# Designs tried in a protein design run: designed miniproteins, single chains, continued (3). Part 21

Each design is a single chain, and the fold is of that chain. pLDDT is the mean over its residues in the fold that is shown.

## One batch from the design tools (miniprotein)

Design m8697
Fold by ESMFold2-Fast:
Structure m8697 (fold): chain A 80 residues (1-80)
Amino acid sequence: VEELKQKAIDHVAAALAATTDPEVRKYGIKAVKALLEGNFDEAIKYFEKAREAARRSGQPAAAEHFDKALETVKELKEKS
């Protein structure tokens, strides 16, 4: 569980390093906060918003990292 949580955080860190867009960063940070609080539904919601914002702003690398974080959080929710 903690290993999957760290893996999701690592994917978000990579996504945030790939973007300077304030909307993408805002949703990414909210998703990490929700993840750390154990609120997986809220984390999924904000990762989806961050991914969509990254796609809309033409940042495919950031969007891919958020997609990987989203899949990892979904797996974490199933195991929790």
Scores: mean pLDDT 80

Design m8698
Fold by ESMFold2-Fast:
Structure m8698 (fold): chain A 79 residues (1-79)
Amino acid sequence: MSLEERLRKEFAGVKEEVYAAVPEGDKIRLYRVKDGEVELLGEFPVSELKKWLDEIAKDKDYIAFIAGEDGVLVVTKKK
């Protein structure tokens, strides 16, 4: 199963906008999942993802957590 298919399946019941950061060796692939649609936003160095996560941690509209045993970092908008 492709990563896109896996994300679509795992978040099929989620109505909120979800961001998933997936480690791929020395790079992180950032996806947006909303209403069953999976969109690749880009590939980033690990260092850039850390900066992005630090900025999200200051934004009270977002919640970040690790989903599953594969270490996918999920970020969703706080309700």
Scores: mean pLDDT 64

Design m8699
Fold by ESMFold2-Fast:
Structure m8699 (fold): chain A 92 residues (1-92)
Amino acid sequence: SEDVLARLREYLAKDSLTPEEAQEALNLAIKALGSDDPEVVRAAAELLTKLISHPDEDVRNAAIIAAAVSTVDKNPLVRKAAQEALDRAPVP
């Protein structure tokens, strides 16, 4: 969906997200990973990776959990993107 892709890219274009915006972005990214559009899945994965590096600990933890769950997803593109996001997670 062009609307979903545009919203994902809008979050990606922001230099910083508030914890509230980041939670909304995370919910959108999780839903978008289930897309049949590879561009939407890629944008969702990039957003998930951005959220794993967020300054808020609750946002980071939620994004890491979402990425970990996505490593066993039915879609190989989602599994690869989730693993790449986890590999880029900041050291605790």
Scores: mean pLDDT 80

Design m8700
Fold by ESMFold2-Fast:
Structure m8700 (fold): chain A 76 residues (1-76)
Amino acid sequence: MSEREKEVVKKFFEGLDGLEEYVKKLVKEGKSQEALELTKQAKEHMEGLMEKHKVPEEVKEELKKRFEELIKELEA
């Protein structure tokens, strides 16, 4: 993997970490519906970006799994 590809992958994980922190804050503020809608929208956009950047399949599956787990937590 090139340094540029490693940087792109790192940005995807950093973006998801920031999203998780932000949506958990929204849930604490009583904005659970907004948190869920934001997470679902972010997942759709992230999946499109991963396809365009030809992100490795293992990385795509890990990011998708983290989104699914976050959505499940927000729906509970």
Scores: mean pLDDT 80

Design m8701
Fold by ESMFold2-Fast:
Structure m8701 (fold): chain A 82 residues (1-82)
Amino acid sequence: MKEKEVEELLKQIEEFERYTREVVEIGRRRGPQYRPEIVKVLEQMADVLEQYSEQFKELGDEKTAEKLRERAEEYRAEAARL
C-alpha cells in the first residue's frame, strides 16, 4: 500500500512540475509584464514540493523528502532572481 502511494505521489509531482515549466517558458517568451505571474507559479510549485516532502517524511522516505525540499529551494531561488 505505501509503495503504491509513493508512486502515485511521484507521478502527481512530475505532472505539476511539467505544467509549471510549460507556464514559465510561455511567460518568459511573452515578455517582462508576465514576470509576476511566472514568480507566482514558481513559488506555488515550491509550496507544493514542500507539502509533498512532508508527506514523504511521514511515509518514512527521508531521501525523497530531502530531494523534494531541495527542488523547492531551487524553484524559490529561480523566482527570487526574476
Scores: mean pLDDT 81

Design m8702
Fold by ESMFold2-Fast:
Structure m8702 (fold): chain A 96 residues (1-96)
Amino acid sequence: MAKELEEIMYKRALALGLSEEDAKKIGEVAGKAAERALKVSTEEDAIAAADAAMDGMYLILQGVKPEEAAEYARKRALLVGSEEAAKVAEEAVLEA
């Protein structure tokens, strides 16, 4: 599942016009968020964490500060996932 989400987010980033290098970085960060979510929560939370981490990483690539992008990822994950999904999405974006 985490590897599948990594691949999905990589392809989505490419579709948004990002370089292969940036798309790969987004995929890797989203995959890490999903893997962490799966250790503490549900598959639905893993999807929420991966989607939110992708959004946060996209903001970093657009020049947003990592701390602000991570807070955005946390808020996005909370819209559809749990507090656990929010925490792992925020942490994955901050570590990137």
Scores: mean pLDDT 85

Design m8703
Fold by ESMFold2-Fast:
Structure m8703 (fold): chain A 76 residues (1-76)
Amino acid sequence: SSEAVDAAFEAEREQALRDAEGNYKKAIEYIKKGDISNAAVYSTAAALQYAMAGELEKAREIIKETDKLVEEVKKK
């Protein structure tokens, strides 16, 4: 039944949201420590997971923040 498939997709979405939140918190912690490289890694992971969960605006916001952090590291 389509309901069983929908339930499986909902479970995957909920897991993606939990993973996204966890990775975003790690990114913020690395920013506080001045570890921009690890912050960028975890921010990117969070953005991808938010996108997988259908939270496209949040994903776009995080990608923009990550791009800014990468540019700061790149300029040195």
Scores: mean pLDDT 81

Design m8704
Fold by ESMFold2-Fast:
Structure m8704 (fold): chain A 96 residues (1-96)
Amino acid sequence: MKEEALKLFEKVKELLRSLEAEEAVRKSVALVREEYKKILKELNVELPEVNINGIAYTFVLSVAEVLLKEEPTESLREAIKLLEEELKKIGKELEE
């Protein structure tokens, strides 16, 4: 698990570095969602898609914020903005 979490962090970091903001967010979130769904399946746990999305977007945002401190770029700032906007929408769905 610790090794797998580090590998996921590094893969997301690479996507955020290499791709334009919208594509970086889309691919990073998809990757985190797939890895999280594998874990849930092994544990025989079902979560609503909204909860899985919240986890995936939060993870990618955390990686993006860490990367922004090391390598500030305009593309990365746009990615963070997109992630925060989607998390705000997800938060409303979870509260209502």
Scores: mean pLDDT 81

Design m8705
Fold by ESMFold2-Fast:
Structure m8705 (fold): chain A 76 residues (1-76)
Amino acid sequence: MIKIDLSSLSEEEIMLIADMSLQDVKDNPEEYSEEEFEELIEALERMKAVSSEEVQKRLDEYIEEIKKIMEERKKK
C-alpha cells in the first residue's frame, strides 16, 4: 500500500484513483483475492473520510459496486 497523506490529495485525484481502481476490478476481477478487495475498500473509505459530501456519495457508490463484484466471485 502506498502511504500517501490522503488529506493532501485533491478531490479530482481521489476520484481518478477511485475510477482507475474500479475499472481495474471490473476488467480483472479474478486477479483480486478477498483480502485485496478488502484492502481496496479500506483505501476508498480512507479517501472518503477526507472528501466533500458529494465525493463521499460517489465513493460509496464505487465501494458498493466493488462489493457486488466480490460477492459475484464468491458464487464460483
Scores: mean pLDDT 75

Design m8706
Fold by ESMFold2-Fast:
Structure m8706 (fold): chain A 74 residues (1-74)
Amino acid sequence: SSKEKELDKEIRKIFAEVLAQYLAGKLSAEEAIARLEERVREKMEELGVPEEEINKLLAKLRSGMRTVIEDLDA
């Protein structure tokens, strides 16, 4: 649906912005993960996404951000 495509674009934008702040030294790894979860949750709640779907997607995004950060620190 158009709402799902809009959500996907917004999540990718949030992920990129948070990662950029981490790379700039503005956020620690844990702060970046927390900021990502906060911003994505707020956007999903704004769009009326069910809590169960929010929790599933946040778990994936948390894992993804941690993996990217660990790969960059290696």
Scores: mean pLDDT 84

Design m8707
Fold by ESMFold2-Fast:
Structure m8707 (fold): chain A 68 residues (1-68)
Amino acid sequence: MEEVVAQMRDGLAGLEREAGTPERAIEAFEALRDGIEAELPDLSPEAQALARRVLAVIDERIAELRAR
């Protein structure tokens, strides 16, 4: 779980770098969040737990970018 969360943080950092600006990174992260949330009800309980953990990491990063 923690290894997967660390890999997600690395992936989000890569996406932020490709976005080039905090505003574009936030838009990309919000789109990713919305996609995951849309599929959440159709996932297994185990996949839902993982998806919620991923959503928490995305929300944390969006909040950090918005705070700057």
Scores: mean pLDDT 78

Design m8708
Fold by ESMFold2-Fast:
Structure m8708 (fold): chain A 66 residues (1-66)
Amino acid sequence: SMAAERAAAEAEIARILAGARAAGLSDQEVTDIRDAALRAMEEEGPAAGVALADRLAKERVVRKMS
């Protein structure tokens, strides 16, 4: 169902953001990624939200390690 797909995507986004926070991202950076991912989910669907959260989290973590 669409509701189950959305719930699974929200749980996956939360997991990605928890990993990003553990990797050293600030609460503001995590909030910005979450807001962008949830917007993508509304506009393009659950898979798009998860993909955006993963991409932005990885980009921000790499920037902090550089």
Scores: mean pLDDT 86

Design m8709
Fold by ESMFold2-Fast:
Structure m8709 (fold): chain A 114 residues (1-114)
Amino acid sequence: SKEAILALVEKLASLSPRERQAAYLMAHSDLSQRQIAELLGISRSWLSNLARRLGLPSVAELRRYLRALALLLRDPDLSVAELAERSGLSKSTAADIKSVYDEHRDLVARALSL
């Protein structure tokens, strides 16, 4: 839902520096959960706990949402179909993400900044 995505973006904007680094790697790299954990000196359980605190059921799902938001920051004119295909999200979820981004561009930019 749009409300759940907005809540996610608001929580992302208040992340600690290490949580922000983890989100950045999830959005912008193909590193596995294990590789991200090793690089940042955290546990895989810590990443799973971060996903849960952000309201997502898994690190994989959090990663799809972060990738979609990062794609829109690079290209705001991406279609819902292109966003869904490139992020791995459903078209319905991609439409909700694009709507939240279009309404709250500055918040999304702050949420995904390092």
Scores: mean pLDDT 88

Design m8710
Fold by ESMFold2-Fast:
Structure m8710 (fold): chain A 101 residues (1-101)
Amino acid sequence: MEALRKAFIEGLDAAAEALKSDKEAVALLEEGKRAVEKDEGTGILEGLRLYYEALKLAFKNKELEPLAEESARKLAEAAPELKDQILGAYERAKEEAKKEL
């Protein structure tokens, strides 16, 4: 778990940098990073939930959509054990964001 936790935190940091023009998305990613760092048994699941919420915000902004796609790919590469969950969150966030536009 330690190596996976570190990889996921690094991936969330990279996502926050990519999405830095959306302050709400960055705040959600930073909260996700803190949840993963606390390791209360559900930290990774909470981190994934907050990542999904951040992606929903990013997909409402045309300038951030390609950066959100790149960040999801990079996060999946950094944490391959979570690849299906990360890409699933990306697809759900993209679909939900379109409903709210």
Scores: mean pLDDT 77

Design m8711
Fold by ESMFold2-Fast:
Structure m8711 (fold): chain A 105 residues (1-105)
Amino acid sequence: SERVKKLRELHAEIKKSGDYEALARALMELYKEHPTEEGRKGIEELAKLYEEMEKLDEAKQEELLEEFARKAGGGPLDEEERELLRALLREAKRLVEEEKKKAAE
């Protein structure tokens, strides 16, 4: 449940500002500043989830997000948590793509 707990913690903090995209960017910057193998694997896993999500319709996307939260040991997601998770997945995908470009040549 660490990922879901982290999302809820950051959501509670930034709910006062109402900017979920800023929250997602801040989380990704934190991982970049303190890169660990575990953190990198977590980002890669989130990017993979986003790629799977892009292939599905909206109903299936919601099922995938809830399945991810369940596997992470968390409970069901509300709409705000679902939006926050989507933003995080999108940022993780962008970060992984930037790393692939760096690795090319």
Scores: mean pLDDT 63

Design m8712
Fold by ESMFold2-Fast:
Order: structure tokens, then sequence, then C-alpha cells
Structure m8712 (fold): chain A 74 residues (1-74)
């Protein structure tokens, strides 16, 4: 029973890591999209706003990467 519980716990952690990797990829894609829109912005104010949103999305992706690293050390 204990070995079966450990196997299930490992599988649950692997599934959680996979979900977090998907979330990280989504944040990276969002950051790239905002950066691309910001570089093409017709006004300076719009460009600054979009670049700030891109930086926020990068921060979210980094936070998810830190969660993944924490789970991998389990």
Amino acid sequence: KKIEELKKKIQDLENKIKELQTQRDAYVEKANQYAKEGSKAKTREEGIRLIAQALNAVGDAVDVDLQIEKLKKE
C-alpha cells in the first residue's frame, strides 16, 4: 500500500508539473504578443503600456518556472 501511495504521489506531481509547463508556455506566448504589438505601436503611450504588459507576463512565467523547480525537487 505504501509503495502504491508513493507511485500515485509521483504521478500526481508529474501531472501538476505538466499543467504548470502549459501555463508557463501560455504566459511566454502572451509576453511575446504584447512585445510584438508594443514594437508596432503608433503612439509612445500605447507602446509603453504594451511593453509593461509584456514584462508582467514574463514575471508570471518566471513565477510558474519557480513553482515547477520546487515540485521537481520533491
Scores: mean pLDDT 79

Design m8713
Fold by ESMFold2-Fast:
Structure m8713 (fold): chain A 72 residues (1-72)
Amino acid sequence: ALLSKEAQEVLLEITREVFADESLTPAQAVGIVLRALGEAIDLALRNPEASAEEQVEAARRAYEEGVAAARA
């Protein structure tokens, strides 16, 4: 698999959290999930040696940035 099991689990957690957040519009929730997934995939494709921890960090960073941008 391109993404580690740990990265997949974190992306599922992010998905649950953004869709449970009533302060986000459905479009914002989808955008945040797609950004987190995209950053993890981009890291895995550009750096095949990237650790599971690095993939998780990329997904979490994109999630945090997406939530911050939505609340600005």
Scores: mean pLDDT 85

Design m8714
Fold by ESMFold2-Fast:
Structure m8714 (fold): chain A 85 residues (1-85)
Amino acid sequence: GAIGQQAVQNYAEYRRLTAEGERAAKEDLSKAVELYERAYQAAQAFLQAMTEMGKLTPLSAKTLNDFGQKLYDEAKAALEAAKAA
């Protein structure tokens, strides 16, 4: 469904932007922050999609929400670390 497609797209975007941010962090901290901010936005959208999918699949709700929350927490930590550098 549409929510599942959005989740896949946001997950792929999060992974791509995080990898680009890690590469940029070695050469351009301002660019790395920009990329990590976009990755954080993708992780937020992914968490929202996981929460919505959990409502449709109650038996999997905890697993989906926990996975979304983990990515959100990782994205936030990476952004905060980049801003502190």
Scores: mean pLDDT 86

Design m8715
Fold by ESMFold2-Fast:
Structure m8715 (fold): chain A 99 residues (1-99)
Amino acid sequence: SEALRAAFREAAEQGSVALLVERLRELAAEVEATDPELARALRELAELIERIARALEAGRLEEAERLDREGQETFERLVALLLGISVEELRERIARARA
């Protein structure tokens, strides 16, 4: 979670989607041997972010919105893995926090 937060912060400071994608892929490579599920989720997130960026650059706003919705499950899975819990437990915790 710390490495992911650092990657997002660095990308935000530099205003670069390309840097964020590069950092996510580097993190995926680092964790591949110890946590292949986390590595896969990081790669899926990187690919999704690139696809959204390309759609936005092309002015295809409807496609970008669709990809963002489709990416919700991948994002939830990544957050759950980073917290060391299941997606179901993550959803239960969010529901409890909103109650």
Scores: mean pLDDT 73

Design m8716
Fold by ESMFold2-Fast:
Structure m8716 (fold): chain A 63 residues (1-63)
Amino acid sequence: SAEDQDLLEKAARLEIPIDKATAVHLGRLAGLDDATIQGVLSGQTSETVLLNAIRKRAEELRS
């Protein structure tokens, strides 16, 4: 949706705070599985994985 696209774009630019609930929502919008999202939230997986997925999805939605 346009709202989800706007949220991804703002998150890709670090213009909004990414709390736990926002990270789960953005991770799902970016096409990450729940295990990867939980890994990022627990610190087992680099936060860079989430940010890269968000940026890639934002780019795809612009095209």
Scores: mean pLDDT 78

Design m8717
Fold by ESMFold2-Fast:
Structure m8717 (fold): chain A 74 residues (1-74)
Amino acid sequence: MVEVLWATPDSVLLRLSAPTEDAQVTVKVGDKTYTFTVPAGQSRTVRIDLPEKENTVTVTVTTASGTQTYTFKV
């Protein structure tokens, strides 16, 4: 699960949660890609810096149940 806790033109704060199964989370902003692993039952809060030209954040969450993609405009 992905939640946007804070969004500004220059940064976004995301909560990444894996309540039942391990999650591999990929965050893509412009030409940058960040990858996080969230073990089952845990959550992580990550801050992502946004380039001046980028206002779209794409988050892909891969679990044993499948892949979900979220797109946020900031």
Scores: mean pLDDT 76

Design m8718
Fold by ESMFold2-Fast:
Structure m8718 (fold): chain A 96 residues (1-96)
Amino acid sequence: MAERVRAEAEAVRDAQVAAIEASLAPAEREPALAMVEARAGLLSLLREGEGLLLEGERGSWIVTGIEFDAPPTPEQRALIARLREAYARLAEARAA
């Protein structure tokens, strides 16, 4: 499961980067790319049995929750915070 999840995450990351470059306004690209990188980092740190709850919006994905077998590590918490920050920046760029 973990190997397959990582392989799928890598393919999704590459596809999302390409879509961001092609579809989003320049002001939206930096926060959208930051979201993709933080999501990929979180997926690489998943323990066996863990998963991500994702919400798709206009081709962008954000972690809305994480199913952990144990409390999140400081590294996982930092990546979650980074994802939320990038989403807030993307929303701000779209509101401008």
Scores: mean pLDDT 61

Design m8719
Fold by ESMFold2-Fast:
Structure m8719 (fold): chain A 62 residues (1-62)
Amino acid sequence: MKETKEVEEKLRKKIDELYEKGALTEEQRQRILDHIDSLRDSSSVTLYTSVSIEITAAVLES
């Protein structure tokens, strides 16, 4: 719950930084943000791990 919010904030910041660097497209950024929203009911560990994998996959596609 509270811990999940902190993880969400960190992930959103990381995504914004990657977008600013050109490592993510606007479409990839939006997709990952949607994934974060879908995982808000999950544990902080699950949220962080799943979204980090998604970010890595998106960057690799670029």
Scores: mean pLDDT 76

Design m8720
Fold by ESMFold2-Fast:
Structure m8720 (fold): chain A 96 residues (1-96)
Amino acid sequence: MQARIRALRAQIEALARELGLDLSGHTLEETYVELTARVQGIPQLTELQRQMMLGVAAVERAVLIVVTKDRDEATLKMQERILALLRQIQAQRAAA
């Protein structure tokens, strides 16, 4: 499990760097919120929008923990979602 988490983290960091995005110091939930906002074309989140989206991301992670019964597997699934968002941002930029 830990080797897979490290591999996905490396892929996320590499693709983020290629896209000119600095995700350093962000939690998985913060990263997910930032990338979701970018995919939706929202250039700046209000404080209320940011708090609401972080709450949704926290609930999604909690659901993954309950479903998988494994915090590491829940982390892995969240990283896969983040990687998919980065690829979507890359595709949107290529289409523009």
Scores: mean pLDDT 78

Design m8721
Fold by ESMFold2-Fast:
Structure m8721 (fold): chain A 62 residues (1-62)
Amino acid sequence: DTQLVFSPETKALLQQLHDGLMAGRVPSQAELDAITQQMLAVTPPENQAKVQALMDAIRQQV
């Protein structure tokens, strides 16, 4: 989604998490929670549902 805005740091963390999952690494709940909170904090309320859906999909992969 072009409307989603992520800080470079948050996007890098998300990419590393995704790459880890693809390599078979299982992230901790604390790690997923921290990344979710960071992403939601930089996302306007109208786009938070999209961020939550993305993070929910990642949680389902673990």
Scores: mean pLDDT 68

Design m8722
Fold by ESMFold2-Fast:
Structure m8722 (fold): chain A 63 residues (1-63)
Amino acid sequence: RDVEKAAEKALEAAKNATSAGQAAASAHGAREVLEMDPENEVAREALETGEKAAKEHGGKAKG
């Protein structure tokens, strides 16, 4: 309900993600915040960080 806290939590999760699953979960949380507040810079940063981390950890490359 607190979009600012949700955005900050998503960003922390994205920065601390050590696996593709954790990064994808943080990106999902950031998207939820952006649906409520599309101009939230923290949520956008969390989404970009989470999606980038998910790609780096092989979130789409199944191998």
Scores: mean pLDDT 76

Design m8723
Fold by ESMFold2-Fast:
Order: structure tokens, then sequence, then C-alpha cells
Structure m8723 (fold): chain A 87 residues (1-87)
């Protein structure tokens, strides 16, 4: 249900944080993770888990900022938050 979709969104957001914080990760890998994070946040929102998805992505963004993650990853996490909030 909504909670499971929100957990998927959290997993995708944290994966994006990990990829964007990895100096060996390519822009293509970070972009792929960003698209997955955005898609999972939209899915969670559509299933009624909007607030949980937004919170999950905000948590992933906080961790990414603390790690000094690549701006492409930060942009992806902000995009996921905005996509979920738009539902």
Amino acid sequence: GAEEAAERALEAGLELTEKASDPSASAEQITGAALRAIGSAIEAGLQGGQELAVEAMREALREAEERGADELGLTGLRGAIRAAEAL
C-alpha cells in the first residue's frame, strides 16, 4: 500500500544519496538513480503516501547535503520532493 510505496521511495532516495556521494560514480549512474527516486516518489504519492514520500526524500536530501554530494544528486532529490508535493 502507501506505506510500502513510501519505503520504496526512501530506498531510492538513499541510493541516490550514496551514488551522488561516491566520487567514482558517473553522471549517468547518478542520473539513473535520480530518475528512480523521482519515479518512486510519484508512485508513493499516487498511492496516498505523499507526506511519507516527501519526508523520506527530505531525509535523503539532508544526508546528501551532509556528505557533500554531487549537485546532480541534490537536484534529483529536490526534484523528487517537488514531484511528490505536486500530487
Scores: mean pLDDT 86

Design m8724
Fold by ESMFold2-Fast:
Structure m8724 (fold): chain A 79 residues (1-79)
Amino acid sequence: SMEDGILGTKKQAIDTIKKLIDEGKLSEEEGERYIKQIEEAAEKGLQALKQGNYALAMSYLDQVIDIRNQAIEEANKKS
């Protein structure tokens, strides 16, 4: 389901950020900022889904992915 897609993508994104913190590629403060952004985007996606707005829910899912990718890029600059 789209709900499972949002929740699964959120979990994978947060797990990625935590791994980057563990590897010393992001500080705990930097990682927590990314996690907060991921959680907020995922929550907005779930709210859009509850309202039947699948297009908006998909755009927030894309935002979760984009935030994760930004964190990876920042981490790679420190490597």
Scores: mean pLDDT 88

Design m8725
Fold by ESMFold2-Fast:
Structure m8725 (fold): chain A 62 residues (1-62)
Amino acid sequence: SMAERIAALEEELARLYGEIKKILQEAKDTGVWTPEQSERLDELIDRAVALEKELRRLKAEG
């Protein structure tokens, strides 16, 4: 159902935000920021933005 799809995407979005928070906290705790961490953060943010747009579209269609 549409509701099940929306719930699944919201769960994935919550997981992505958790990973973003973890990366940022680890960087603050260590004082180290690598290109690999920056690339991973960008990928997670891009994915989160895409999911938020998809959720908005699905909610507008329902």
Scores: mean pLDDT 86

Design m8726
Fold by ESMFold2-Fast:
Structure m8726 (fold): chain A 96 residues (1-96)
Amino acid sequence: MYKVTVTANFLVPADAADATMTVTGETTGSTSKSTATATVNAAGGATTTATLTLEVDVSGKENLKRALGVKVTATLTSNGKTYTFTVTAAGKGEEL
């Protein structure tokens, strides 16, 4: 198993009220996909940071371990409006 940690930053719109944001990450570029979900506090007009840890079986695939990306999608529902953010971030990988 290979552990991938990614930190993603989201600029929350100033018109959003303070709320919780659901952040989901999925690994890219691997034949074995992994998904992780976190909930973080979001404040309107501020940058919110989420850290996700995913476990992926990429045994014997050193190129995938080094270049494994994570697609991060964040959803915030505030003031009757849904905000969706999507970023792709490079994951920091380590063997378990």
Scores: mean pLDDT 71

Design m8727
Fold by ESMFold2-Fast:
Structure m8727 (fold): chain A 71 residues (1-71)
Amino acid sequence: STDELIAKIKELVEKAKKAKTIEEIIEYLQRALEVAKQLPGALGKVAVHDLTEALEKVKKAKTVEEAKNAI
């Protein structure tokens, strides 16, 4: 269901926020993005856009703190 997909995205984003390395943050956000692609309509488009932008910023971050601030 849509609610289960939203819950999974939130779980993965929270895991990214608690991760200890930039590599782990990227992994969790990439998984969240894959789930977001399954969301219907405008909700899916917004979630995909936001997660894609967060991933771009995380990939440019030089520290774990910088990466977490991008989420």
Scores: mean pLDDT 89

Design m8728
Fold by ESMFold2-Fast:
Structure m8728 (fold): chain A 59 residues (1-59)
Amino acid sequence: IKKNAQEEAQALFVFLKTLPAADREHAAKSLLKMNRDAFSNEQEYKQAEKLLEQLLASE
C-alpha cells in the first residue's frame, strides 16, 4: 500500500496515543525513522514528521 505523509502521520498518531505522554515524542521520531523507506522521498518523510509533531502538540 502506498504511504503518504498524512496517512502515515495519522496512523502513527493513533498508535502513539496508546503510549504515556512522556514517551510519545521519542517513539514518534523512532517509528518515523524505522519507516523512512515507506516514503517516496525525503520531503514526504519531513512532511510526515511535521504533521505528526503538530498532531501531538495539538492534543
Scores: mean pLDDT 74

Design m8729
Fold by ESMFold2-Fast:
Structure m8729 (fold): chain A 68 residues (1-68)
Amino acid sequence: ASEADRLALRGMHLAAQGRLDEAAALFREAIRLAEGDPAMLAAIRSLLDTVAAEHPEVRALLDEIRAE
């Protein structure tokens, strides 16, 4: 897996632990690393949608990321 994939998966794990600020930092970095790669960005977005479905508490976090 790419570094972006690894960071996104680690972010999922941190979000599950309630460490939302750390999860946000990893998700932002994963998106940054995927910049310029539409396929990777689509994969990261799909993963974030899965995280939001499994962990409703991260919905607000995703809204903050989208506002940036």
Scores: mean pLDDT 72

Design m8730
Fold by ESMFold2-Fast:
Structure m8730 (fold): chain A 64 residues (1-64)
Amino acid sequence: MSDAERGFLAKIVGEAIWLAEETGLPLREAADRVIDEVDAKYGLTPEQRAAVRAMVDAAEADIA
């Protein structure tokens, strides 16, 4: 994975966390919404979608 790709995926994770805090949605549901929006706009591979979900899971484990 390139540094640019890692940075892009990290921004998606940040948007998911922000959405969860703003709306009160569970972080997983917020992440799915942001992933679907980004996929519709820019296109994501199944591997990139999985990577974002894994990063969200790691953030949640740290009580993000």
Scores: mean pLDDT 79

Design m8731
Fold by ESMFold2-Fast:
Structure m8731 (fold): chain A 114 residues (1-114)
Amino acid sequence: DFLARLEAIGWELLLGEVEEISDGGAAFSGVLRTPAGEVVAFSGVVESAEGDPLERLRAALRRTTEKVVRRLEEEGRGEWAELVREATEAMLAELDGVGPGETVAHFAHAPAAP
């Protein structure tokens, strides 16, 4: 749903991994291209309406990140892999603040050109 909404407004999914942990709960990580051609890494979670165990969300988010990072490194895109790690670190830092039914995602961008 979240990724489909971004694609609907012209964002292109370049690489993504999703791990469902419950009926309505998931972790996701990947890389998108904006309509302006900018590459953006993302890392996020959806918590089920009943709530999900924090450690299960954390473990799933680490696994999706690891899969995305591995693929990016295999493709010679280590810079994008670092952005994915940055987005995931930010998401993990606020993971305990995510509530039932909420979707939260963090984005990491390359520094703006001067």
Scores: mean pLDDT 80

